# Designed miniproteins, single chains, continued (3), part 5

Each design is a single chain, and the fold is of that chain. pLDDT is the mean over its residues in the fold that is shown.

## One batch from the design tools (miniprotein)

Design m8142
Fold by ESMFold2-Fast:
Structure m8142 (fold): chain A 73 residues (1-73)
Amino acid sequence: SERKKRLLEILYEKHGEKMTEEQRKEIEAFIESLNEPELEALELQIEASEQNTDAVRDELEPRALELERELLA
């Protein structure tokens, strides 16, 4: 659960202030659905993706990627 909170904080840092509560709930549900190995993999991908965003895109669900694309547009 601590890892889930940290991952949510990282995602909120990237998109945070522009997000509505509904968008945050969708991301929270995505993170909440992940297992410990998947959470570890996602955390490592996020760190690696600071140089290459494509690494995170390959790891995330299409719904989460769609949300991220909308926020970045």
Scores: mean pLDDT 62

Design m8143
Fold by ESMFold2-Fast:
Structure m8143 (fold): chain A 68 residues (1-68)
Amino acid sequence: SKEEEFERLERELLGRVLAAVDARDLAGVQAHIDEFRARVAELGLPEEELARIEAGLARGLQQITAAV
């Protein structure tokens, strides 16, 4: 399902972001988030679900940038 595919993409993003942060590669963090956004857009999720996903990404990125 689209929900299961989203969950998989989210777990992959978290792993890649953590690895990039550990490597102090902020450009890599941004690239992984951009690729995740592109993949999520291809899923054709409802607008309300996309809004929740974007809010979650914004919150996560804010926490990462505040910690650096």
Scores: mean pLDDT 77

Design m8144
Fold by ESMFold2-Fast:
Structure m8144 (fold): chain A 61 residues (1-61)
Amino acid sequence: SMVVNNEQALLILDVMTDKKDVPLAVAIALLGSVGELTLDEALAPMSPEQQAAFRAKVAAL
């Protein structure tokens, strides 16, 4: 998929909010960008380690 879908956005939100050290504004922005952002663009604000963890979870779906 070229853009983040609803299912992927919800999973990203779950992981971000569970960690509580991730800004909620970023999680909300990701939900609001469903269908507009690629996965790479949606994950850009995250560290390389966080991006790798998110990609692994998305790939496992």
Scores: mean pLDDT 61

Design m8145
Fold by ESMFold2-Fast:
Structure m8145 (fold): chain A 79 residues (1-79)
Amino acid sequence: SEEEEMKERKELVAKVQKAVQELLEAIKTLDPAQQQKALAQLNQWVADVEKVLKEGSLEEQKKKTEEFLEKVEALLKEL
């Protein structure tokens, strides 16, 4: 149903927002040059996933969200 799809979409958006907040907190611990590089990368990933969350199918939204979360987790492990 449209209601179920909208609920799933909201859950995907919430997961992305939580991951962004966690990464932003980690980035604050870096030196200024590393902060700029990490923020530029995060901004690009956020733009890519946000576009799919607004325009993509539910399957595309789920896949793109999973890819985004994996990228954020990988970066967090390197910080």
Scores: mean pLDDT 86

Design m8146
Fold by ESMFold2-Fast:
Structure m8146 (fold): chain A 80 residues (1-80)
Amino acid sequence: DLEKLLEEGQKDTEKSAEEWYQEGLRAALAGDLETAVRYLVKALAKDPSFEEARENLLAVLRRLGREDEAEEFERLLKTL
């Protein structure tokens, strides 16, 4: 549930948007695409205008075959 991950990311005080983004990229490079989704959503929850995090999240969701979720997430970002 991407909306729930966004809410969790907004409450997170442990890392910055940039730090969550870097962790997400590292997870994606390691082949852990599900963890990459979680961390990239946290980055976007802290900075919804973070274009690089958005692009990488959409790419990871497509690699997972979750393109419907990618479209829904773009709509959610527009409501923030």
Scores: mean pLDDT 79

Design m8147
Fold by ESMFold2-Fast:
Structure m8147 (fold): chain A 69 residues (1-69)
Amino acid sequence: YKLTIQLPYGQSGDFVKDLVEKYGGKILSIGGGGRRVVAEIPDSADIKKLLDEIRKELPEMRYTVTEIK
């Protein structure tokens, strides 16, 4: 899966980066002043749990998930 996360104003992508790596994901890019994180998540990872952990700390975050070909 390819995961793109948009963080609300004043939040850093570093927290999201650490969680993605913990779940076995790879960071592809961090942009938008650190507020946009793009990552590749393995199909074996619990992406719902990853998103729930991010949303617990950052409830206003937006995300998109796409299948990688």
Scores: mean pLDDT 74

Design m8148
Fold by ESMFold2-Fast:
Structure m8148 (fold): chain A 70 residues (1-70)
Amino acid sequence: MSPEEAREKMEEIAREAFEMAEKGEVEKAIQYLEKESLRLATEASSDEAVEAIGEKAREAVEKLKELKEK
C-alpha cells in the first residue's frame, strides 16, 4: 500500500477507536488501535507505508491515553 493509503486506513482505525472511547471503553479502544495498527504494518510492503502507519498510530494512542488519565 502507499503511504497515503496507509495514513487513510489509520485514520479510519483511529476514528473507530475514538468512538469506543466516547462510549467509555478507553482501554478497549487503545487495545483495538494497537492491534489493528500492528496488523496493518505487518501487511505493508514498503518502509514508507510502515512509517506512515507508525506515525498515525502514535498520534492516536497519545490522544487515547490522555482520555484514559481522566
Scores: mean pLDDT 78

Design m8149
Fold by ESMFold2-Fast:
Structure m8149 (fold): chain A 94 residues (1-94)
Amino acid sequence: MTEQERAEIEAARASLVAAGYEEVAEALAEALEALYEAGERELAEELLRAVGELVAQGKVELALELARRVLELARAGRFEEARALLDALPARVA
């Protein structure tokens, strides 16, 4: 993992913690670290965007579930399933 990737993880964590979403912050940080260490930078960027969007919409529990599920899939080396999960999210969530 690069210094830039580490800085991006810490920035995302800090923003979510400041907003009161500590569990989402930790799950997202762990998932991003696993993806960056595996070289899956595009997938990490997609996860960061998706979690940010869900939190912005007040869908905090869904954001937490998404981060945790992607972390599980990343740790298992199942990156195609992680991508499919992110692709299945609606472009806009009501």
Scores: mean pLDDT 81

Design m8150
Fold by ESMFold2-Fast:
Structure m8150 (fold): chain A 63 residues (1-63)
Amino acid sequence: AEEIRKEAEEFEKKNKDDKSKQPLLDRMYEEAELERVWEQDPARALQLQQQRTAERQAQRAAA
């Protein structure tokens, strides 16, 4: 949880000079939020992670 959130925050700071990395930052933030859910409800976090991973993989496979 802490590591992902720290990386997202640091990435945002460093990428203020390079806004072209916005999509990557967006993805990191979503992963950080998933870690927050993990802290509150591990069971739901696991389900959400699997769902998001599957959907993301399916989207990449499609195009």
Scores: mean pLDDT 70

Design m8151
Fold by ESMFold2-Fast:
Parts: sequence; C-alpha cells; structure tokens
Structure m8151 (fold): chain A 71 residues (1-71)
Amino acid sequence: SPEIERLKEELASSEESVRDFLERHFPFDEARLAQVEAMLAAFGIDLAAPARSLNEGQRLLLAEALTPPAP
C-alpha cells in the first residue's frame, strides 16, 4: 500500500516520540488514538521512544495501524 510505505518513511525520519506521531495523525479522534496506543503497547512498543528508533517490523505494524480499513 502506498499509504503504508509513506508512513514507514515518515516514521524512519521522525525525531518525535511514537505517541506524538500518533497524536498528530488522530488530532480529533481520542478513542481511535487510545485504541492504537493500547495495541502498540500490547506488542511491546515503547510509546515514549523516538519513532525513528523503531525497527522495520515495528514501523510496519504502526503504519498498518494508522491506515484506515479498506472500504
């Protein structure tokens, strides 16, 4: 998916925390933000860590979580 690849590239270059990156993508959807944060934490991803410090698999998981479900 081009959306997933774009998000992975943004994550790899981002100096902001995973949490700040998520908040930027869900500025008015607190329920979705909380759901994604809980999912990532359950997979052992440190939300306070810099987004660029994530490995490829973690970036893929996060990018998929940020991509809306297919219609």
Scores: mean pLDDT 76

Design m8152
Fold by ESMFold2-Fast:
Structure m8152 (fold): chain A 107 residues (1-107)
Amino acid sequence: MYSLEEIDSLTSIDDLLKVLRELLEELKKTTDEKEKLYLVDLISVLIGKLMEKVTEESIDEVIELINEYISLLEELKKVSDEETAEYLDRRISGLKSIKQQLLEKKA
């Protein structure tokens, strides 16, 4: 699993997309709640870095990965306590705003 320092060192969009796919797969396989929340934080940082480097050619792929991430967060929200569910709901809302920005950039 990647550390925050390893993610922060990534500079190419291809590397960011590769690591995002790997972290999403890890989030699907993880059963520990604390580890899931750590992965959510790492993925959120990675998406922020992707937004700085996104190109017209990569927009559709980034939107696809954000859609997958939103689906995983909505599933996690269903089994979470109220405080964690509110945290996840804020993350989902932020991701939907990011998707809207990407769609507007494509248009």
Scores: mean pLDDT 81

Design m8153
Fold by ESMFold2-Fast:
Parts: sequence; structure tokens; C-alpha cells
Structure m8153 (fold): chain A 84 residues (1-84)
Amino acid sequence: SKAEVVRYLSNFLSLSEEQAREIVDELMDEEGRVDVEAFVAALKALGVPEEDIQELLALEEPDAEGRINLPKAVENVMKEIAAK
């Protein structure tokens, strides 16, 4: 869900809840997909380390249009954290 994505961005990528909501509302489409290039640029502009961005992107294969399903990527990261 959008709320889970906002929580991940806020808690694990050190974004404010307002910044996380703005990214989700501005970049995420009706199916939950984000353009990888735009998403990476937004996170870098907000000071997210490249290592953290690459870890999130490594768990989802971009589609033919260069988009990832962001809710699914967050779910996969959270499952990896829980499997510790």
C-alpha cells in the first residue's frame, strides 16, 4: 500500500513523512509503478545514499518502460529484514 511505502521511505531511507508522501503521490502511477530514473534522481536530491537506493532497486527487475512496482519492492525488502 502507499502507507507501507511511505513508512519504508521515512524509517529506512531517513526521509520525513512529508517528503515520502510527496514522492509516492508525485512519482507512483495507478498500479504502484515508478520510473526508476526519476525515482533515483528524487532520492539522491533528498540525500539518500546511493548504497540504500541500489539495495531497493536490486530486489525488483525494471519493466520494458524502465519502471518498478514500488509497493512490491518495499514488501520484498521488508521480508528480507524480517528473515534475519
Scores: mean pLDDT 77

Design m8154
Fold by ESMFold2-Fast:
Structure m8154 (fold): chain A 73 residues (1-73)
Amino acid sequence: SDELRELAAEIGDRLSGILARYPELAEELEKNRKVGEENPEKSLEWLRRAKEALDRGDERTAALYYARVPPLP
């Protein structure tokens, strides 16, 4: 859905600045994305949790939640 893509883009953009500072997180993110959740409703839940974690300043938890979402086209 458009909401899923838009939220994924927003979180990905916010995390890109964080990943530039922590290359180890980028490797962990790529590894986890390959085995991430393939259910659209669960993907939306993971993205919402990632956004909440980012809003609270929990960058690590946000990256791990985002990693559970498979790559979007």
Scores: mean pLDDT 72

Design m8155
Fold by ESMFold2-Fast:
Structure m8155 (fold): chain A 82 residues (1-82)
Amino acid sequence: SKKKEDLIELGEKVAESLKDVKISKESAEEIGRNAVEEALERGLSKEEAIEIAEYTVKKLAELGAITEEQKEAGIKAAKEYA
């Protein structure tokens, strides 16, 4: 859906803006939860909200802003929050 596509694009832009910032495990978890919250508030399903959070956190890892362990923590937090 357009809402899902727009939120994925927004998540990627947020990740790019944070690429030069030191991100903690706690911050990665918060980013995952916030992505889920925004998606749910915009009327997306739980499954779509988790997918958007995964895209955002994976983009942060791709850019080197977070480690693989921090990525896994962010995804886990997103799934638990949803």
Scores: mean pLDDT 80

Design m8156
Fold by ESMFold2-Fast:
Order: C-alpha cells, then sequence, then structure tokens
Structure m8156 (fold): chain A 58 residues (1-58)
C-alpha cells in the first residue's frame, strides 16, 4: 500500500542519516518490521535496501 511504501522510504532516510551504531541498529529493527508487514514489492525492496544501508554502518 501507499502507507507501506511511505513508511519504508522514511525508514531508509533514517538509516542513511544514522551516525552511530545504536541508530543504525534501531533503523535495522524498524526496517525488519516494515519488511514483515510489506504487501508490495516496492515496500519490500525499500525495506531490504534500508537493512543493507543500516548494516553498512555497523
Amino acid sequence: SAEDVEGARRALEAAKAATSPAEARAAQHEFQKVLDRATTEEARELAEEGIRAAQAKL
């Protein structure tokens, strides 16, 4: 849904803005929730991208 996609985009922005391992872990946790509830391929792909971005900062 549009709400799922919007949520995933916000989470991705948060992950890219993370400046500490704690913030990166929090973002990764939020992306996992987004991935679990994603009903569209776009939301799923955005969540997976966010998880990768967060992991890169750990």
Scores: mean pLDDT 73

Design m8157
Fold by ESMFold2-Fast:
Structure m8157 (fold): chain A 66 residues (1-66)
Amino acid sequence: SKIDEVSIETLESELEEYDEYIAKGKAEGKDVEVTHPLTGKKTKYSVEDLEKLKAALEKKIAELKS
């Protein structure tokens, strides 16, 4: 459905953002500040936490595409 397509596209965009945050964290060797898209709240995540969130998101995208 159109909703499912929009959801997958949105999740893939979030995956790209996580890749950018992970790259920044690795380059700077410190926690990364992430802004929540709905609330505008900023939260610091470690690179390890971001990699776990990315892995969970990749799994969700794979399940939605199946």
Scores: mean pLDDT 76

Design m8158
Fold by ESMFold2-Fast:
Structure m8158 (fold): chain A 72 residues (1-72)
Amino acid sequence: MSLEEAAELIRKLLVEIAGVSPETAQRIVDEALKRAKDVRELITNAARLALESGVPREKVEKVVQALEKEIA
């Protein structure tokens, strides 16, 4: 999976699982991508940024679990 494909998947799951607005999900993903050299780092950065944006930890954990399943 490319970084761009992973970014789109993260954006989708933030909206579907975490209930984040499409605009906020896109901002989180764009910021996470700036500092990510691989998909694992992208996931880590996106999770941190989601928490900093006020997304509940439980929902962030569900997004990460869904991503790990899709990437594996």
Scores: mean pLDDT 83

Design m8159
Fold by ESMFold2-Fast:
Structure m8159 (fold): chain A 64 residues (1-64)
Amino acid sequence: VEEKIKSLEEKAEQYRKVAEENLALGKKDPKNLLSYIGQTLRAIGDMIEYEFEKEKLKKKLEEE
């Protein structure tokens, strides 16, 4: 269970970095800014989902 929580935390961190990279690329290439914003929002969505799953597992661990 703790291994699953750590894996989800690492996935959330990876998607946070992906969002930061896409935002940086959008600043360097303004003509494609809207596309990079879309990719950034998608990565943020994935990050939030992994954070949510991590919190659900933590609650189950606390109830045990």
Scores: mean pLDDT 77

Design m8160
Fold by ESMFold2-Fast:
Structure m8160 (fold): chain A 79 residues (1-79)
Amino acid sequence: SEEEKLLEELEKLWEERRRLVDKYLAGEISVEEFIARLEEIEARIIALIEQLPLPDDVKEAAIAHLRALVEALKEWARA
């Protein structure tokens, strides 16, 4: 189903984010590259969440939580 495809794509993006953090910790990418790629992943996850058949309140909470996590990771990387 379309919903199953969206959830599978979301899972792949979460895995891509984990790999990105691992690459940064290994010193394989710069802080600028890490932040840029993290923001790309964030935008794609938000777009997928907006397409899911969930109540608006649940979508807003999920997006707010994701944005908070991404900001924390950016602050950590800049430190």
Scores: mean pLDDT 85

Design m8161
Fold by ESMFold2-Fast:
Structure m8161 (fold): chain A 90 residues (1-90)
Amino acid sequence: SEKEKIREMIELGRRFVDAVEAGDTEAAKQAMNELKKLYDQLVADPNASSEALEIAQAILDLATSLEQGRVSPEAARKALDILEERLEKL
């Protein structure tokens, strides 16, 4: 359940990167809203591990940094790949 939610967040993160790169403001807003909903569900789960919450927070921080132009889409994709590798060890 925890791994599945974070996997969904990584997929949404990738969609967010694609939407930002394409200039699709509406798709980017939808992806960000879904990311925040999944994060809130993980934070509300008393069984969520500290490691899982750390990965989820990193995905949100990455999306925010991309939105603010602090990272490139390519750098964001590489960071998501690293977070996906961390998830597999969870």
Scores: mean pLDDT 88

Design m8162
Fold by ESMFold2-Fast:
Structure m8162 (fold): chain A 101 residues (1-101)
Amino acid sequence: MEKEIAEILKEMGISESKAEELAKKLIETVGEENAKNLVLAMKEKKVSAKDAEEILSTFLEIVETGDKEKIEKAAEVLTLYLHGEISAKEAIKKLKEILEE
């Protein structure tokens, strides 16, 4: 079901190769159900392809650090964004600040 998540990312305007890469990494990171729910919520918010790619790529970079505190902070930022409490631009800013810590 990597293919289904990649199709959602493509419908958001992300290139096929990048959508496939992001779908695979998200499934490996948060599991298939959470990855699908995340990308569907982003699509429903009508986020731009650029902002969607920045949010997902920065989140995955934070996870790749293996720093549990940074990962927990990043998950909180995504939750605030998905609940409509912060904008995509604010989410990107906060995720980049976490990564730079």
Scores: mean pLDDT 84

Design m8163
Fold by ESMFold2-Fast:
Structure m8163 (fold): chain A 76 residues (1-76)
Amino acid sequence: GAEKGAEGAVEAGKVGGEEGGKSAEEGKEEVLKMPKKKGAELAAAGGRAAAEGGEKEEAREAGEKGAKEGEKGAKE
């Protein structure tokens, strides 16, 4: 449900954002500690940003998929 969507979207966002130190990992952990709905919503936004800004085609695809799953979880 929402947990898997949030996890996928955050993970995709981290991949699409390239290497920026440990901030991406810290952001992912923080989002997952939030209430499921709020965490999924933020994760979906992160996944969308990663998909839109992703330089690698694979990273964009993963970000887009994660964003959709997170957004779906936020609405459930």
Scores: mean pLDDT 56

Design m8164
Fold by ESMFold2-Fast:
Structure m8164 (fold): chain A 62 residues (1-62)
Amino acid sequence: MDKIAALQAKIATIPDAKKKIQLDMDLGVIQIQIAIYKTLKQDIPQSIYDKIAALQKQIDAQ
């Protein structure tokens, strides 16, 4: 949860509008998937953690 908020804040500081939109969309997909798993009271799968790590790497490369 805290990591998602941190990523959202970092995306907001990206000067490239196209990159900002793409990263914001990717984060949105991750947030929707996390919300679905929480609603179903299921464990968040490794694929979601992999997506978060990949997105963080992309943001850090900006």
Scores: mean pLDDT 79

Design m8165
Fold by ESMFold2-Fast:
Structure m8165 (fold): chain A 97 residues (1-97)
Amino acid sequence: MIKKLTYKFRFKGWSRESALIFAVEMANEIEKLLKDLGATLASPIKIEIEEVDGDVLVTITFEANITPEQAEELQKRLDEMAKSVGAEVAEPLVVED
């Protein structure tokens, strides 16, 4: 069943340009991780970047045919990637539908 997934992470002291470069890398990695998990990407991956109170907030949104177990594993791997560059997870991975 197709689900809408939203992942938000925050960069403190980063430029919008640097945050965008990392967001594109994360989007590429999401596609690879979905394939590794046996999930299917059902939409383009959408990246939104906002400056909030001197921080850069990145929102990544996509649709996938994904199970709850696959979504949990995806969240763990994405959290590890964000933390590896000092980004804060602004919201846990949200799965809708």
Scores: mean pLDDT 80

Design m8166
Fold by ESMFold2-Fast:
Structure m8166 (fold): chain A 71 residues (1-71)
Amino acid sequence: AEKHTELAREALEKGDYESAMEHALQAAKEGNLVEAAELLRQTAIGAYEAGDFELAERAFKKARELEKKAK
């Protein structure tokens, strides 16, 4: 879980939003729902700013699903 959250942050810093999403989703599968949801929100914002609206929408939907599971 911790390794995947770190890899997601590195991908975000590089502007690699596909890799950021994959690593955040893997962190969620390993039980780190709260941090994975935050990383997916950051991925969605970055992708939207980069003009990748489809990736931004997918990341936002996943972030919201994980936020509901964490409650």
Scores: mean pLDDT 83

Design m8167
Fold by ESMFold2-Fast:
Structure m8167 (fold): chain A 68 residues (1-68)
Amino acid sequence: NAVPAVKALAESAGLELTDEEIRAIADVLTPYLEKGELPDLDTFVAEAEARGVPREKAEAIYAAIRSA
């Protein structure tokens, strides 16, 4: 379950994400994390937007993930 990790990253980066947005981001990341991988920025943003996460928030959380 990637939800606690996404929530911790959002909090540490000062990002205001709803519970629904956190779950959507976790759902995008889960198959990649199971493989020990991370999607590229464009793929991540597209999949997050398809799940209702605004582009600005998707880009911000991805930057936080890459900086961790």
Scores: mean pLDDT 82

Design m8168
Fold by ESMFold2-Fast:
Structure m8168 (fold): chain A 80 residues (1-80)
Amino acid sequence: SAEDAYYLDLLDYMIERLKKLAETSSPEERAEINKVIDRLEKLRDEARAETDSQKKADLVVEAMRLFGRFLKRLLERRAA
């Protein structure tokens, strides 16, 4: 649906923001960011292939939660 496409595009945008953060990160932080990007891309690809609306929604939500948790921890580490 159009709504599914919108949230998957939003997830793509969030992945691109992580890639941009990696550009200014230490090698160690960059390695952690790249692992999160890999997981997010896997969840995105699974969501794109999923035909069940509930399972698709659950995959998108899990990706959004993973992004949010990682971003919060990264920003806390940089602020400390």
Scores: mean pLDDT 83

Design m8169
Fold by ESMFold2-Fast:
Structure m8169 (fold): chain A 56 residues (1-56)
Amino acid sequence: AEAEIAAVRDEVFARSQAIGDRLVAEGPTPELAAQSKAEVDRVFAEGAARIAALKA
């Protein structure tokens, strides 16, 4: 359980970093920044749901 939770957290962190790196590489505009924020928020929400399921 704890190992699986740690793996989910590591995955969420890695995915959020990749999204940020892509935004920087493409040149951040307000529109791209808003899209990247929505994607990061989605990744965190999915990670939280997976962790909640693992704690059940």
Scores: mean pLDDT 81

Design m8170
Fold by ESMFold2-Fast:
Structure m8170 (fold): chain A 75 residues (1-75)
Amino acid sequence: SLEEKLLNSKDPEEQFKAAMELIDKAKSVEDIKKILELVYKSNLTEEQKRLIAQKALEKFNTPEVLEIIREFLEK
C-alpha cells in the first residue's frame, strides 16, 4: 500500500512519491491529518516536507490543514 511505502520504504524518493500520491487521493481534512502524521514519522528532508505541506494546502486550503502542518511538519 502507499501507507506502507511511506512508513517502511528505505528509499526517501519512494516515501516522498507515496506521500504525494496519498495527498492526491485524500478525500477529507482527516485523511490529510493521517498522511501528515505518517510523514512526520518518516525520515524525509525539510524540502520534501515543505513540498508535501504545499500540496496538502493546494488540496484543502483551510485553517485546519495549516494547524495540522504546524503540528506535524513544523516545530
Scores: mean pLDDT 80

Design m8171
Fold by ESMFold2-Fast:
Structure m8171 (fold): chain A 100 residues (1-100)
Amino acid sequence: EIDISKLDVRIAQLLFDFMAEVNAVIDAAQLSPEQRAQVRAVLAEFAERVIEAHLAGELDRETLEELRRETLARIGAIAPQLVAPLDALLRRFIDAVMAA
C-alpha cells in the first residue's frame, strides 16, 4: 500500500540528507569561490529536477540515472576531483529513493 503523502515526505528527507552530504564534500575540497558556486548551482538544479520528476510521477531509476550522468559530466568540467565522491553519493541517493 503506497501512502503518497508519506512517500513525498520520505523523498524530501532523502534529498535533504543527500544535499547535506554534498555540501560537506564541497566544503572539504577547498574549491575556489567560483568553482564552489558553480558546483552548488549544478547540484541545486539536480535537486529541482528530482522534485519536478517526483511531482510528475516520473521519479524512476532510468530518470535518476540520466540525471546522475548529466550532473557528473557538468561537475567534471568544473571540479574533476569531485566526480568520484559525488558519484558515490548520487548512487546511494538513487538506491535509497528506489527503496522508498
Scores: mean pLDDT 83

Design m8172
Fold by ESMFold2-Fast:
Structure m8172 (fold): chain A 97 residues (1-97)
Amino acid sequence: SVPLSAEQQKLAAEAAKAADKVEASHSEEEIKEAVYEAVLEYLKEKNPELAEELSKFPSPEEALRNLPALMEKHGVSDQEKLDIQAVVYKTYIKLAE
């Protein structure tokens, strides 16, 4: 297993605190859409081929459900997976503002 950095651990803790507020103020569909858009924008710059495949799914929910398999298909490293997870955490923090 890849050990989490102090920065990643702090980000995860802040996102966990934000999650309760976000879930109280947003629908599951709104949260999934925000996460999908943030991940897609990140991938357009960092992995455009993965971004294109992700954009072909008919809904944010289906795209996010298939993201782990697509990351494996495109040879996404454990570090790149942590970078994508950081995008998700930052999205929760932003939605809590």
Scores: mean pLDDT 84

Design m8173
Fold by ESMFold2-Fast:
Structure m8173 (fold): chain A 85 residues (1-85)
Amino acid sequence: SEELQQTIKELTEALINGDEEKAEELVEKLVQLAEEYEKQKRLLDATTGYIAAALAYAELGKEEKAKELFEKAEELTKKVNEELA
């Protein structure tokens, strides 16, 4: 997804620049996009979004939020592997 890739790029730039407020806004957008992709059964896009958001929360020191999103990504990765088998 172009929107997913663009949001991840903007988030990465915000994190590199130390713009924590913008990074938090963009990670929330990534979570919303991932939830929308999950509802659409776009599990690879959803998993990518959740992983990127989890990594961003970890970088921001928000360990509990990062953990929740990593667990969600792991669950979706198992579902993707079942569909590709």
Scores: mean pLDDT 84

Design m8174
Fold by ESMFold2-Fast:
Structure m8174 (fold): chain A 73 residues (1-73)
Amino acid sequence: AEEERLRAEIERLRAQAQMLADMVAEGDKQIAELEKEGRQDDVAALQQRKAEYQAQLAEVEARARALEAELRA
């Protein structure tokens, strides 16, 4: 019962981490385009949003690792 719940949560967190990683990668592409256009304010705004996604990604990965440790009991 608990093992099944932990496995389901780990898979959900892995899917969320992939989505956040994709958002970071897309942000990098948009930042590169805006830098070429000289849109410094837009670049700064996207860099801040990217940093927020990176922080969320780190948190989600940390949670997944904690649950994986519990599953190894």
Scores: mean pLDDT 85

Design m8175
Fold by ESMFold2-Fast:
Structure m8175 (fold): chain A 86 residues (1-86)
Amino acid sequence: DEVAEQVAEEIMKRIEENPTDLPGILEHLAELLRQVYEEHKLSPEEMKALQQKVNELIAEKYGLPKAKEEDSLGEVIFRALEKLAK
């Protein structure tokens, strides 16, 4: 849970600071997830829980519906950016 909150906070911060830089946000997300996976040796169940919690936090922040387990974090981030776009 703490790891998911940290990942979500970092991504939400990047969304707010650079809402037009989707490629940069996705690259940062990929780096964070790679570091978490490698450093913590997460199981598939732990990765699933992490992704669900991150999706929940981002959806809550931007008023999006909860993502499915099969939805990628990139898709959720794209939806958040669409919500923020003018």
Scores: mean pLDDT 70

Design m8176
Fold by ESMFold2-Fast:
Order: structure tokens, then sequence, then C-alpha cells
Structure m8176 (fold): chain A 100 residues (1-100)
């Protein structure tokens, strides 16, 4: 059973990923560099938290996969590939939920 602290980290990661989806939509709609930077930062932070959750639960392969998908999501946002970025964020949500 995950600890309360591990559950709270997982919830924090999910909140950041939902925030990133809104930030990606705003970046696409407005062309704002700030929303693009905010989305990239939130994806990175969520992937780091999600990987920590997986590692705390002994799921090291899952932690590695979360970090890899997170990196691809950040790269997609930075390149303005918002469809790929959204896909990677949705994959991260599924992986973080799987870790819990």
Amino acid sequence: MPSRETILRGVAALILLVGALFEIDLAEKTGSEKFREDAANDIKSAADLGAQVAEDLGRYDLAKKIKEIGKKGVEAVKQGDYEEAKKKVEELIKLVKEAL
C-alpha cells in the first residue's frame, strides 16, 4: 500500500499534468511563449514526481518510462508540436495512475 506522502506526490503530479493540458491549449490559441514555458516546466515537474512515486513503490522500469515520456512531452512543447505534447501528457496521466 502506498504511503500518504507517496499518494500526495502522485496527486500533485496529476494536478500538474492537468494544468499542462490547459497551458498547451492556451499556448496554441495565443502563441504565448510564457504558456509554452509553463507547460514544459509542469510536464517536467510532474514526470519527476511521478517517477519518484514509481521508485518509492519499487517500480523502477515504470519510473524510467515516466521520465522518458516526460522528456518527449517537454521536447514536443518546446517544438510547438502541441498534438504530440497532449498525447505525451495523457500517457503520463495513465502511467502515474498505474504507479499508484
Scores: mean pLDDT 88

Design m8177
Fold by ESMFold2-Fast:
Structure m8177 (fold): chain A 97 residues (1-97)
Amino acid sequence: VSEEQLERDVLAALVEIAGAITVNHLRKLAEKTGDESLKKAAEEIERHTDAAVQALLDGNYEQAASHLERAAEIAEKAGDTESARIFRNLAEKVREL
């Protein structure tokens, strides 16, 4: 396994984990508050993080970083500033591959 392949696979796993945590958090918050916009934000973040994982595994690093930045914007607008920070950090690491 090349160092680049290992780094790519590790980043893909981290994106999947971060996405799952953020989506689960926003869905639970939507259920507790009745805020439908949080459910929509969770669905959009799930789509972008899934697309980022696929792009990473395909070697499309700029596309993956773009999806992560979009996930960060959606998380930030939903009030999840910590998840937004994590997604932006992951996007930066992806661009370093």
Scores: mean pLDDT 89

